# Ledger of designs, part 80: designed miniproteins, single chains, continued (4)

Each design is a single chain, and the fold is of that chain. pLDDT is the mean over its residues in the fold that is shown.

## One batch from the design tools (miniprotein)

Design m14761
Fold by ESMFold2-Fast:
Structure m14761 (fold): chain A 66 residues (1-66)
Amino acid sequence: GAKAEEARRLAREGMRTGDQALLVEAGRLAIESLSPETREVAEEIGRKLREIGDEIQKKLEEERKK
């Protein structure tokens, strides 16, 4: 199946465009397929999502203090 490839493609597009919906869909496909290939994609997505979330949280806290 192309599920792991689809997850990677959506993650890459979501990262390029900043489209959160694409990142969410990539994560869903990664969890759903559970292949070794998809586990690598899930790890990459998790790392990127954590970085994005941390950056957003920091910016939001800085804005709240202004």
Scores: mean pLDDT 72

Design m14762
Fold by ESMFold2-Fast:
Structure m14762 (fold): chain A 77 residues (1-77)
Amino acid sequence: MPLPTSVTLTVEGVKVEGLKINPDGSLEPFSGEFEEAEVTVNSDGTVTVKDLKTGEEYVLKDAVVTFDRVLERKSTY
């Protein structure tokens, strides 16, 4: 199995679609648009999206993220 690399991007003009993972482990369809967000690809293949305007975080499975511009990039191994 390949080892995943964690990448965090601060992005502008973000649209996110996927399955939101609730604290009980249930999945619900999620769609959101954010002016600025921090997007992290996790080692388990989920994606964490943090809305930088509200501070709310969403953990998504099978996420599709589109954005207009990258403001900052941070990579961890």
Scores: mean pLDDT 76

Design m14763
Fold by ESMFold2-Fast:
Structure m14763 (fold): chain A 93 residues (1-93)
Amino acid sequence: SEMEKLIEEFKAFAAEHDDKLVDLPDDHPARQAAKAKVAELLARKVLLELKEAVEKKDEERIKLVLEAYEKMKEQGLLTEEQIKEFEELKEKY
């Protein structure tokens, strides 16, 4: 499954890189690039989870995934295209 692969890649990346980036300044290019990559992987994961939850009509899971989406949106981690895709999925259930 694409979702299973994405979850494993996200977990591996997060676990491997969190400790290595702690001592770098927030504005360091390497830290900014790593934050962008984590945000990209997380956005894809959350979007795939929302698609599955909507198809299964799992109201509790939809609520939790949308809460994660709103937090990511507030933090500026999502592109306009990703926001549009989330909003379109919200209309389906």
Scores: mean pLDDT 70

Design m14764
Fold by ESMFold2-Fast:
Structure m14764 (fold): chain A 73 residues (1-73)
Amino acid sequence: SLPSVEEEKIIRKAAQTAIDGVRAGLSPEEAVDLAIKTAEEEAKKLGFSPERRKRIIEMARQAALAVVNDVLS
Protein backbone atom coordinates (compact mmCIF):
# COMPACT_ATOMS: atom_id res chain seq x y z
CA SER A 1 0.00 0.00 0.00
CA LEU A 2 2.90 2.40 0.75
CA PRO A 3 5.11 3.44 -2.20
CA SER A 4 8.50 1.79 -2.71
CA VAL A 5 11.67 3.96 -2.58
CA GLU A 6 11.71 4.12 -6.40
CA GLU A 7 8.00 5.06 -6.52
CA GLU A 8 8.60 7.77 -3.87
CA LYS A 9 11.43 9.22 -5.99
CA ILE A 10 9.12 9.43 -9.02
CA ILE A 11 6.33 11.06 -6.97
CA ARG A 12 8.75 13.61 -5.44
CA LYS A 13 10.20 14.45 -8.88
CA ALA A 14 6.67 14.95 -10.26
CA ALA A 15 5.77 17.31 -7.38
CA GLN A 16 9.00 19.28 -7.91
CA THR A 17 8.31 19.47 -11.67
CA ALA A 18 4.84 20.90 -10.96
CA ILE A 19 6.19 23.57 -8.56
CA ASP A 20 8.96 24.53 -11.01
CA GLY A 21 6.42 24.74 -13.84
CA VAL A 22 4.07 27.08 -11.95
CA ARG A 23 7.01 29.27 -10.89
CA ALA A 24 8.15 29.40 -14.53
CA GLY A 25 4.71 30.73 -15.54
CA LEU A 26 2.86 27.59 -16.64
CA SER A 27 -0.85 27.34 -15.82
CA PRO A 28 -1.79 24.89 -13.02
CA GLU A 29 -3.13 22.44 -15.63
CA GLU A 30 0.06 22.69 -17.76
CA ALA A 31 2.28 22.22 -14.67
CA VAL A 32 0.36 19.11 -13.54
CA ASP A 33 0.39 17.70 -17.10
CA LEU A 34 4.19 18.17 -17.28
CA ALA A 35 4.58 16.46 -13.88
CA ILE A 36 2.47 13.48 -15.02
CA LYS A 37 4.44 13.21 -18.28
CA THR A 38 7.68 13.16 -16.23
CA ALA A 39 6.35 10.44 -13.88
CA GLU A 40 5.12 8.31 -16.82
CA GLU A 41 8.53 8.40 -18.58
CA GLU A 42 10.42 7.55 -15.35
CA ALA A 43 8.06 4.62 -14.59
CA LYS A 44 8.40 3.29 -18.17
CA LYS A 45 12.21 3.58 -17.95
CA LEU A 46 12.18 1.47 -14.76
CA GLY A 47 10.08 -1.24 -16.48
CA PHE A 48 7.08 -1.09 -14.15
CA SER A 49 3.94 -3.02 -15.16
CA PRO A 50 0.96 -1.10 -16.64
CA GLU A 51 -0.99 -1.60 -13.38
CA ARG A 52 1.91 -0.34 -11.25
CA ARG A 53 2.47 2.62 -13.62
CA LYS A 54 -1.24 3.56 -13.40
CA ARG A 55 -1.04 3.55 -9.58
CA ILE A 56 2.20 5.61 -9.50
CA ILE A 57 0.82 8.09 -12.06
CA GLU A 58 -2.32 8.60 -9.95
CA MET A 59 -0.21 9.19 -6.83
CA ALA A 60 2.04 11.60 -8.77
CA ARG A 61 -1.05 13.47 -10.04
CA GLN A 62 -2.40 13.85 -6.49
CA ALA A 63 1.00 15.08 -5.22
CA ALA A 64 1.34 17.56 -8.12
CA LEU A 65 -2.21 18.90 -7.57
CA ALA A 66 -1.59 19.30 -3.82
CA VAL A 67 1.64 21.30 -4.24
CA VAL A 68 0.20 23.47 -7.04
CA ASN A 69 -2.89 24.28 -4.92
CA ASP A 70 -0.62 25.16 -1.97
CA VAL A 71 1.56 27.51 -4.10
CA LEU A 72 -1.53 29.27 -5.56
CA SER A 73 -3.39 29.67 -2.20
Scores: mean pLDDT 84

Design m14765
Fold by ESMFold2-Fast:
Structure m14765 (fold): chain A 86 residues (1-86)
Amino acid sequence: SMKEIEEAVELAKEGKYKEAAEKLVEVLRELGMEDAAKNAEHFLKQGKYKEATAIALYGLSLYLRSQGMEELAEKLLELARELLEE
């Protein structure tokens, strides 16, 4: 749901990357984005929580763009890029 996406974004902004990534993986699986969920989960299993969050946000941005939610998709993609540059 949108609320779950907003909660995950807030967790990421608070530096709670493990919790953010776990929540985003759940959202991706509910949306049928299995490949994106598996990629993020791979990084979670390695303890790379920031990278897991970024990959999950990227995957979710692709889904949102496919649904015509371009503004939200761009916002999530931008956050993913910021996380990888820190």
Scores: mean pLDDT 86

Design m14766
Fold by ESMFold2-Fast:
Structure m14766 (fold): chain A 75 residues (1-75)
Amino acid sequence: DEKARELLEEGKKAYEQGNYEEAVRLYQEAVGLATDDELKAEALENLGIALKKLGQTDQSDGYFRRSRVLRKEAA
């Protein structure tokens, strides 16, 4: 899914610039559009990392769990 990959890369750029709120928004869109489990798992992991930077540790832990489940179930 090209659009989901583009959003993930834009989110990574926002994160590198310290714009964690923008990174969260872009990663959420990537999760919603991703059809590949690996791509979705990566977007969920990056979303969790960005949320931790914003102090949203409870939400972050949830996204990290979802990412791990998808990676375990990927064939």
Scores: mean pLDDT 83

Design m14767
Fold by ESMFold2-Fast:
Structure m14767 (fold): chain A 84 residues (1-84)
Amino acid sequence: SELEEALKAFLNTPVDSPELYVELDRLLELALQRNPDRAAEIEAAYKEMVAKAEEVRASTGQEKIKAQLKFAEAYSKFLELLLG
């Protein structure tokens, strides 16, 4: 499945890696294809997820852990839109 391959690639990419943006763009495209009626919600959730990934990349030490938790929450919301 293209969705399974994209999710696996994303999950195997570190959140603080620049390669993450390529995987996020792939997931965005798949989400829009699967749920075109929810395009505005999907794009909003995607923008939030990208913002949290940037926060992870800008953070160090204990603050990085907090940023990673915020990213996980944003990702969870996006994943529901991707799968629903």
Scores: mean pLDDT 83

Design m14768
Fold by ESMFold2-Fast:
Structure m14768 (fold): chain A 72 residues (1-72)
Amino acid sequence: SLDALREALLHLGVDEETAQEIVDRAASIPGLTDEDVERIIKAAIDAYRETGSPQAAADAARKVLDELEARR
């Protein structure tokens, strides 16, 4: 599932360093589910489709990570 996240980000043109940073951040979230990973991927794809920007895809993924990290 985390490999799928990395490959999706790379396919959208996100650089390897940024993609790995996002994956490492996701891997550090306690109780991360496959549904959470799918949500991150969907947000990145949707942002890329709307903007054509790899930066927007990375930013959308980071926003979902912020929301997941805020869970108590």
Scores: mean pLDDT 86

Design m14769
Fold by ESMFold2-Fast:
Structure m14769 (fold): chain A 64 residues (1-64)
Amino acid sequence: SVATARALLMRNGGLSEEEAELVVRLVEEHPDWSDEELGRRLSEATGLSLRLAVGAVRAVRALR
């Protein structure tokens, strides 16, 4: 599932391998955080727009 989520984010979301790995890790480490809170953290760490970061978090969560 992690490898599938990473591949989806890279191919369909335009994320780098490092960005895709980080979003998967943040989702796994913080199951109690909202999509918006994780998206904000991801945006701050990577420079991705908040819209794209929140979308990436939601995409990973939909694959569980």
Scores: mean pLDDT 79

Design m14770
Fold by ESMFold2-Fast:
Structure m14770 (fold): chain A 78 residues (1-78)
Amino acid sequence: SGRDIFIQGVRDAGFTPGDSGIDTINSSSLTNQQKIDILNSVRRHLRDVYNDPNATDTQRSISRASIIVINSRIQQLS
């Protein structure tokens, strides 16, 4: 699920994900702004999971923790 959210975030930001969505941001020659755009898109999908009435408590907890990590990475890239 986390991988699927990342892949969808990459697509919504206008990029083609590689075989692994995680590898797209970690191994690519993307600019800092392109990385921020991907992270903003992924964060939006994580918020959708957090607000989904069908999400489990575990899914909400993971989404919250992931948003905190993403916020830190965006700050580092800015």
Scores: mean pLDDT 72

Design m14771
Fold by ESMFold2-Fast:
Structure m14771 (fold): chain A 94 residues (1-94)
Amino acid sequence: LKRIPSSEVSRTVGVVLRLMADDRDIEAAKLLLEAVSLVDDSVEKYEKGEISEKELEEKLRKALELIKKSIELSKDPDLIKQGRYFGKVVEELL
């Protein structure tokens, strides 16, 4: 299995969040971190046999919606870049 760069994305988004003064970018960062957490939890549960492939797909689609909302709300270019990058990772898991 390919390593999911979720920890790297979470760390980068966390740093950017601390530098933000705009409530919109803070909300966008929170949505992206929620999506990362959802993907990590869902993939781990699937690998342990705790959820079905169908349930994994549903959770990954939900994560993509959170990523999309994060990108739409964000005006910070680094946050948008992280959202697009992680979105591609999630699409490859579908």
Scores: mean pLDDT 79

Design m14772
Fold by ESMFold2-Fast:
Structure m14772 (fold): chain A 68 residues (1-68)
Amino acid sequence: LADRVAQEILELIEKGGGDAEKVLQEAAEKVGLKSAGEVARLLLEAIRSGSASPEVIEAVRKLVELTQ
């Protein structure tokens, strides 16, 4: 699931999908999660557990860049 979410986030950012909050909300809708917060929690859990793929790491990196 985290990999699928990361791919949707990367696609949305490439299309110019706005700020980090909007990208997280749209990714949540595309994968059937309730909120941007659930997407963020899922990505953080993958990183914390050491099971994050390169795509998850890249998606989080690009989201952080959108907030700066």
Scores: mean pLDDT 76

Design m14773
Fold by ESMFold2-Fast:
Structure m14773 (fold): chain A 90 residues (1-90)
Amino acid sequence: SEKKKKLEEEAKKLEEEAKELRREAILKGAESGLHLMKAEVLRLAGGPKEEIERAREESRRYEREAEELEREAEEKRKEAEKLREEYEKL
């Protein structure tokens, strides 16, 4: 069925896009963690307050970016799931 083929292709595309977004989210989460570790090391070493605060702010920025990417990935995953369900009904 042509309809089944199109649904499968679109679902696969969305699933692949979701995987890529999740990979990006993982990398952003790791970046957030590295900045948080930098802030803690600087704090323990008695480093400049401004540098500590900058590192914490960078950590929070990357965390927010990771959360947004995770939300986008989940939306695409749910869309793919709906297309898979539609495929099963045909």
Scores: mean pLDDT 89

Design m14774
Fold by ESMFold2-Fast:
Order: structure tokens, then C-alpha cells, then sequence
Structure m14774 (fold): chain A 88 residues (1-88)
């Protein structure tokens, strides 16, 4: 999963400083979030991905959400400037 998330972010050219895992979309800080990655399963490797990024000039936070998003939720996130990506 970690490698697939990294490939997805690189494929879409998404810069990030931090990765967070959330269970509820209300935990997302829209002003700091660059992208949301939807995953079916969360692995410990994903936590390690974000923990090394301190004092970086890179943009924003990538949020990993375990679950499913409605079309309306996806539209709201995109309107707020957040890129929404689905992991296979």
C-alpha cells in the first residue's frame, strides 16, 4: 500500500510535507490539505511515510481515508482545492 500511495502521488505530481490517516472527513484541515487518498485498508508503512517530513518548504498535507466517499463528498473536497485519489 505505501508504494502504491507514493506512486499515485508522484503520478499526479502532488507535493506533500505530511501524511495523516483519518477515520472521519471532519478531521481534515482543508486549508492545509493538498490531497485525499481513499484506501480500503490502512497499513503501518503509511504512518512512516509522513513522520520524516519536518521543516519542509513542500506544500501541504496528504490525508489517507479508509472507507468510501460519495460523489457529493468528492465534489466538496475538489471545490476546496483538495485532489481526491482512489487507491485500487
Amino acid sequence: LKEKVEELLKKYGIPYTRIEIVEDLSEIDVSKTTALVVVSEVEPDLLRLGRGAHNSTSDGTVVIYKGELSEEQVRELIEQGIRVLQLE
Scores: mean pLDDT 65

Design m14775
Fold by ESMFold2-Fast:
Structure m14775 (fold): chain A 89 residues (1-89)
Amino acid sequence: MNERIAESVEWVLKLMGEVDDETREEIVKLVREGKYQEAIDLAVEKGNYKAAEVIASEALHEISRGLKPGEMTPEARELIARLKEIAKK
């Protein structure tokens, strides 16, 4: 479901207007490739913690859609941990 996550991230980043076009396109490309942690790292490197939070949140939401209540995958745990770290900054 990488394409759906990428479309969701692109839409939200466009609405925010806080990320330049080049950075947004690279983030969307990484998300489309399933490289969520790398996309989050890029947003953090650019100093855009809100974009990093959006990437983690949207990826977690789409991954969680396939899970039953109370189920937790390693990928979902990693995204939750990263989101908590971003929220502290």
Scores: mean pLDDT 75

Design m14776
Fold by ESMFold2-Fast:
Structure m14776 (fold): chain A 102 residues (1-102)
Amino acid sequence: TAKKEALVKQAVTTAESAAKFAKEVGEKYGKEIQEKAEKVEEYAKRIKDPATAVDGARQASRYLSEAAKLLGEKDPSDYTTISALGVHGAGLTASAIALERQ
């Protein structure tokens, strides 16, 4: 349906934005966070397939949360970046919920 197609497109856009941001954070903070960012990119690609879109969005959100936790351990004063990772993760969780209901 047109609504389902629009939700997939929105989820893809949200995931691509999240993956790009996570990659930039990983480049600054090193290998452990880079590994989490690579998982965000991997699962973001799965959102393009309607059969895996919900799982892709949920897993990408999980790895963003793990990246935020690791960043909090490495640099707890970078509240802005920790918060931004959390916001991207929340956006992907919202996309997963919307996709599940269709």
Scores: mean pLDDT 86

Design m14777
Fold by ESMFold2-Fast:
Structure m14777 (fold): chain A 77 residues (1-77)
Amino acid sequence: SSEDYFIKGSVALAKGDEKKAIEYFTKALQGDNPLIAIMAGGLLYQYFSKEVTEEALKDVGERLRKAILRVADVRGK
């Protein structure tokens, strides 16, 4: 599930496994839970980059994609 991928991504991030963190957050982001998608996108942006987050969003619907990027980007803007 998206929730399970989010948990796995968070554990990978805590362990410093950047490759697995990006993989699991991308899977969480592409799932059917909008809240999990927003949280996963925010962590990808915070700990990696806007470019990594945008690549993860390529299969996500336009409305949700814009919401995730907006929430993520407000950290410093």
Scores: mean pLDDT 75

Design m14778
Fold by ESMFold2-Fast:
Structure m14778 (fold): chain A 90 residues (1-90)
Amino acid sequence: MRDELLEKAKKENRMTPELRELVLEEIDRAIAELKKRGEKEEIIKALEETKAWVEENPSASLEEVLQKWYEQLKAHSPELGEEIDRTRAL
């Protein structure tokens, strides 16, 4: 079901309310996991800022959310941003 919602959002170039809730839930889960592991605070801040942007932009597409996450990650962790650029170029 979750995979079906993701495929629908990609095809329609927009997020459904259900997919938006799942995205917010997954961001919260990622933040909680990173905090438990004592991972880099910069990544946590990037996730928190991405979540805030998604909450302020309920009509945002999945592509816009992913682009915002990428921008926030690059701003808070330039080294990880470079690794993502390398992965996306593949």
Scores: mean pLDDT 71

Design m14779
Fold by ESMFold2-Fast:
Structure m14779 (fold): chain A 76 residues (1-76)
Amino acid sequence: AVEELTRLLAEAGRAFASGDYARAAELLRQAAKLAEQHGLSDAQVSRAVRESGAEFLIVGGGSAVEQLRRSADALE
């Protein structure tokens, strides 16, 4: 679960870097859904964000899942 989350976040970062904001948003939403489905803690999600290098994509407050969703919305 955490490894898959880290992969999705890394892909989102790459999509953003290539200018594909729609794909980056979709990948962040997939990451949020994965974290919610597996009951990942805020600490586990924050670690995956840090390890993927996707911290620059993350905006907003609230739970880690809420931050992933708000970050996706910001890219639309």
Scores: mean pLDDT 80

Design m14780
Fold by ESMFold2-Fast:
Structure m14780 (fold): chain A 92 residues (1-92)
Amino acid sequence: MPAPTPEQQALMAEMDAIYAEAQALYDQFLSIPNPTPAQRQATLDRLRALLDRGQAIVDQIMADPRASPEMRREAVLKEAGMTLLLLSLEIR
């Protein structure tokens, strides 16, 4: 398959950064022995903002007819991963 365009590389790099930030935020929250309701809510709000940004990037990649199946799959899996992090905090 042809190499990703610079624009596609930039979108994937931003998606990677958002996903890494979401993962770090989740891990940081889990390191708190007795989180307050305010700390939990602040983490949920931040994860939601990151997920919203990630969804916007997925929409851009999915709208690109030149995006490879692998690129589409990777973006969707990262969005799903962030959704699972958010749901894990909401359920617990």
Scores: mean pLDDT 84

Design m14781
Fold by ESMFold2-Fast:
Structure m14781 (fold): chain A 71 residues (1-71)
Amino acid sequence: LTVYPNPVAAGGFVRVTGAAPGAEVQLIKDGKVVQTATADAQGRVTFSTVGLAPGVYFVRSGAATAKFVVE
């Protein structure tokens, strides 16, 4: 999984690539799933960071993970 931009400004959008097409992608903070989305035909997902606190976040799909920062 790849996440960009990293860091992302608070309230901005984060793009995730490298998921399997149609796979669930989870946005995780402190071991808790805070958002989920389904990857498109190219393995891409977009998450909104509106209402998210600044700090370290992870995205997960299956066994793959990536880290990013909200500023």
Scores: mean pLDDT 81

Design m14782
Fold by ESMFold2-Fast:
Structure m14782 (fold): chain A 89 residues (1-89)
Amino acid sequence: NAATLLRRAADALRAGDHEAARIYLQKAIDIDPRLSKVAAAVGLLVDLGRDGEAADLAQRVADLLAQGRWDEADRLVDETLRRARQQAA
């Protein structure tokens, strides 16, 4: 399921395997298109060299999805993306 794929993406990010992380994120989006914003936030964090924060985001979203708490996951992703864009200056 999508939550399992996000956990695999987080594990790949922690291992420095950006290609595997991208594949798992795309598979998660194919199951749940709402996760496209998660991939955008993860990609921005990776571009900033913040792989640990990208992995933490993917893991936290996976945990919230497993609990049926998408509205909280959505707010977390929006807040993370907003802060990451500010730090990209």
Scores: mean pLDDT 86

Design m14783
Fold by ESMFold2-Fast:
Structure m14783 (fold): chain A 102 residues (1-102)
Amino acid sequence: DELEKEALKSLKLALDYTEEAIRAKQEGDYSLFSKYMARAVGAILRAIGISLEIEDPEKQEKLLETTTKVVKLLNEAIDAADEGDYKKAEELIEEARKTIEE
């Protein structure tokens, strides 16, 4: 299903942008952090929008569940980075990546 592939690609972009945001934050570049966070949010919204176009209710629900889990992990990674725990942030990003790849 092409829509499933596009939605997962958008989720992976959101993850990659969040990882770059965390790196920018670690380096003290708050302007770059904000830019990557904005891009990550945009990619998440795109993934949700594509998911809602999937006609199969079971596939749509599974993809929205995956999206919800990924978003939760990315938020937890940002919280860990805010606490200065960049190792935990990196582990949470990796868990989000595995969730997308299944």
Scores: mean pLDDT 88

Design m14784
Fold by ESMFold2-Fast:
Structure m14784 (fold): chain A 80 residues (1-80)
Amino acid sequence: MREELREEVLEIDKLVKEKEPIGKILGRIFALAYRAAEAGLSEEEVKELASLISDEEVRKLLINSYGLGRTMVEIDAAAK
C-alpha cells in the first residue's frame, strides 16, 4: 500500500514536470488522497509523500484533498 502510493506520487510528479494539463493531474491527486485516507495514513505520512512532488501548488492540493478524504472515511464509518 505505502509503496504503491509512493509510486503514484512519483508518477504525478513526472506528469507535472512534463507539463501535462492540471485537469488531468487533479483526478489522480484526488484518487491518491482518498486511497491514503482509506489506508489509514497519518497526516505526517501524507506530508512526507507530498514532499516528493516538486510543484508547491500540487503538493498543497494533495494535503488538502487528504483532509477531505479522511473526513469522508470517518462519515462512512459512522453511517451504519
Scores: mean pLDDT 78

Design m14785
Fold by ESMFold2-Fast:
Structure m14785 (fold): chain A 73 residues (1-73)
Amino acid sequence: SAELLQQQLQLRDETLQLQAQVKADPQNEQLQQQYLDQFKQLLTTTLKVLNVPQDVADELIAQALKALREQLA
């Protein structure tokens, strides 16, 4: 739906702003956690828009979050 696409675009913009904040303060664990949570919401919504099966989506989300955590560590 158009509303779901607008929500995805807003989440993307918010995630990019939060990424910039994390880069400005890379040792701030609260910002890192907020960024991880926001990224998970963005990815979850994106996979729903793409009509990815729930089992596949869950595996992709887990892998992406692991990779992002490793990048932040």
Scores: mean pLDDT 84

Design m14786
Fold by ESMFold2-Fast:
Structure m14786 (fold): chain A 63 residues (1-63)
Amino acid sequence: SNWREKMIDKLEELIEKSPATEEQKQKIREEYVERLKDDSLSIEEEIGLVLAAIGEILDEELK
């Protein structure tokens, strides 16, 4: 969906701007961004993954 594509782009932007290490950024991409590319996900699952990814990014920023 257009929603998922836009959220992936936004998450990639946030990850790139994050002060996290490249290793942690790659982990967030693999655990959340790649999973979001699955077209079989429900809207609720998509939202859950986006929120989880934002939480991980914020955790790194608060360190």
Scores: mean pLDDT 78

Design m14787
Fold by ESMFold2-Fast:
Structure m14787 (fold): chain A 65 residues (1-65)
Amino acid sequence: ELSAEERALLAAAETALTEETRLAAWRLIAERAGLTLTDEQIRELLRMMEEGVAREELDRFLAEA
């Protein structure tokens, strides 16, 4: 489902743990899912994930984007 470029960017984000790379990877994933998210929305999504928010809440957030 992910392109080679998206997969490589995601792997780099996981390895480097840089916020900028992570944001870029999630922006590409969102676009592939048919969503257009702003950097602020992606940061909010990452914050929710770090807080251990339930997957159902994440799915709702993405559906509203």
Scores: mean pLDDT 65

Design m14788
Fold by ESMFold2-Fast:
Structure m14788 (fold): chain A 80 residues (1-80)
Amino acid sequence: MKVHFISETGIEKEIEVEEEETVKEALEKWLKSQGTDVSTIEDIEIRTLETGEKISLEETIKEVKEKQKSEEVKLLLVSK
């Protein structure tokens, strides 16, 4: 399935992931696509775009999708 990552600077990118993958694994794919070191993941807070709810890196994409009550997963990336 597709996950939309939106940075605080307004950069939006869609990443293809499996529903069983964790938010951490999806974010690592996004970071690699940006040419960014995956270690920066510790400096990133993830929130839902619709509700601003904080998302744990350990949650699966399926769990996030169920929380959003939507087939589309949109995640806002906030630095520190």
Scores: mean pLDDT 77

Design m14789
Fold by ESMFold2-Fast:
Structure m14789 (fold): chain A 106 residues (1-106)
Amino acid sequence: MEEVERLVERLEELLREAGERIAAGDLDGALETLRRVAELLREIARLTGDPRVRALAELLEGLVRQLEEARATESREDVLRLLRGAHEQAEAILREVRAIVRELAA
């Protein structure tokens, strides 16, 4: 569980960084950081073996994939709007993951 707790802390840091990059209008940096968030969440899912965490990882991976598709087809302004929405959803996912990890550590 200590390794999982460290990964959750790193996930929180990366999600803050993603928010800062979105605020700065750095589309590519924000997308790269959200991709790293998805990768860490997949690792947390693997380490915990919890199907709820796996489902949340799959949801976030789907969001990142939609953003990558939008980056290729949509305007810069529309992609920034989508990134803001995805960041809010990722924050909600992280709150659920923290609750599950606390439950598993109890």
Scores: mean pLDDT 87

Design m14790
Fold by ESMFold2-Fast:
Structure m14790 (fold): chain A 69 residues (1-69)
Amino acid sequence: MDIIKEKLHRFLEEAEKEFEEARRKGDKKTLARLRNELEYWLTILPEEETALRARIEALLAEVEAELEK
């Protein structure tokens, strides 16, 4: 499903930039929203999309680590 993958790639690019800004500002509200959005993508993304799932999980781990500070 190329349209869903394209949307996810755009989302991930924007989420990575938004994560860096939120990390720099200590914006825990934005970090919490990013966590929720990343978790949602993991629930709807097919299990066979292992590379995209791994990328989402990696970013989610970084967001969680920043929220623990």
Scores: mean pLDDT 81

Design m14791
Fold by ESMFold2-Fast:
Structure m14791 (fold): chain A 62 residues (1-62)
Amino acid sequence: SHMDEILRQTKEMVEEQIESIRKLSETDPERAKQMLQALIDQMRSQGLEEMAKRVEEELKKI
């Protein structure tokens, strides 16, 4: 369905953002943490709790 495709694309974009932020954390961990927190807040505002938890796990690794 169209909704399932949007959700899949959103998940793919989130994973790409996580990967980019993770690479940033090697040079600027403070900025990376801020970006991950913003992504968590964005996911929760949209009711995407499973995605928010996924981002929280990455935040804990920095």
Scores: mean pLDDT 84

Design m14792
Fold by ESMFold2-Fast:
Structure m14792 (fold): chain A 70 residues (1-70)
Amino acid sequence: MLTPEQAFEVGKRLGAAMKANGISFEQGEKTALAYADDKGLTPEQREALLEGLRYGYENPEEVLKEWQES
């Protein structure tokens, strides 16, 4: 099961990738919520995922650099 920290990291990478590919934040939220429902995430994990999504969408270059270097 995903921890809130892991959910944040998933959201962060998703948000950055969406921004880089010209996908809207609204569409990304729908994708993230569908993922949360599919994985049975807790409210805390769901909130962390959405916070990560916002962070990645606002900081795409930094997040994508970290992801590629991993």
Scores: mean pLDDT 78

Design m14793
Fold by ESMFold2-Fast:
Structure m14793 (fold): chain A 92 residues (1-92)
Amino acid sequence: SEKRREGVSLISSGGIYESAGDIDEAVKMAKEGTKKILEVDPNDAEAYNNLGTLYFKAGKIEEARKYYEQAVKLDPNNEKSKRNLKKVEEAL
């Protein structure tokens, strides 16, 4: 799907902005990319996990928790999402 590829590209671009310390642009790109991915696959646990990580790095701990909880709900066996949820709960 073109929309999914656009979403993945936006998330990748967000990662570049995050690495450069531009968290606001990183959050914007990841939100847009995640929306495009979720329009194609609303059960994409990895998309929620990626958004949770970006909000966590931006200091938006409660929003990060919500996205990690959704990722774990969609894929309860995803150890990465469960580990990230534990880290965000420890930061609250």
Scores: mean pLDDT 78

Design m14794
Fold by ESMFold2-Fast:
Parts: C-alpha cells; structure tokens; sequence
Structure m14794 (fold): chain A 96 residues (1-96)
C-alpha cells in the first residue's frame, strides 16, 4: 500500500506540473501503469492481507482476480481524486 501511495503522490505532482493536455495524459498513463505493476508485484501479499483482515481463510482464483482488479481501479480513482483536489488547492492559492 505504501508503494501505491508513493506512486499516487508522485503522479499528482507530475500531472499538476504538466502544461499541455498531452503531457498530462502521458503522465496519467505512466502513473496508471506503475499502479498496475505495483499491485501485480505485490499480488500475493495483498491477497493474504485482505484474507487475514476479513477473516477469510482463502480466496479462489476468480475472487483473487476480481480483488486485484478492484485494488487497481480504486488506486486509479484515488489518483484521479487527489489530482482534482490538488488542482482545486492550486486554483484557490492563485485566487488569493
């Protein structure tokens, strides 16, 4: 989770500092890819932690794939949300 949060934080800064729509899109895609790679690399640990926290002894393959998809999508949404918040803060500082 800490690795994913670091990717989200860096992604927000890179995207907010981008001047063109093309640069913003490129940085967003890069951050999304890094999120996907981080989740996949940590797949077994994430699944084990989820099972432990929810009192589930084991997840079947279909449940594992669905969980991984949800983690990726939630992490991407978190990035989008933080970008929106950072842009609002930037606009407020520019306005006074």
Amino acid sequence: MNEIMAIVGKGVIDIINSKTPEEKEKKLKEAYQEIEEAVEKNRDKLLAQYAKENGIPALNKKEQDEFVKKVIEQSKKLLDEHIETAEKIKAMRAAG
Scores: mean pLDDT 80

Design m14795
Fold by ESMFold2-Fast:
Structure m14795 (fold): chain A 66 residues (1-66)
Amino acid sequence: DAQQMLLDSATEIVTLARELLAQGHSQEEAARELARRLDLPLGTALRLVREVAAGATPEQLVARPR
């Protein structure tokens, strides 16, 4: 199920980003760690961290077109 795979990935991204931000990391620091752990481009990780910081859920991340 492609939708479930995307939701699982988005859930991992949201969980990691929220944990890093809750620990007092800046959005840039959280993005660098997320990019490192999930092998994402830094620009992509930064956009995802910004959306999570704004309150995005895994479902909202999946709903966005590329």
Scores: mean pLDDT 77

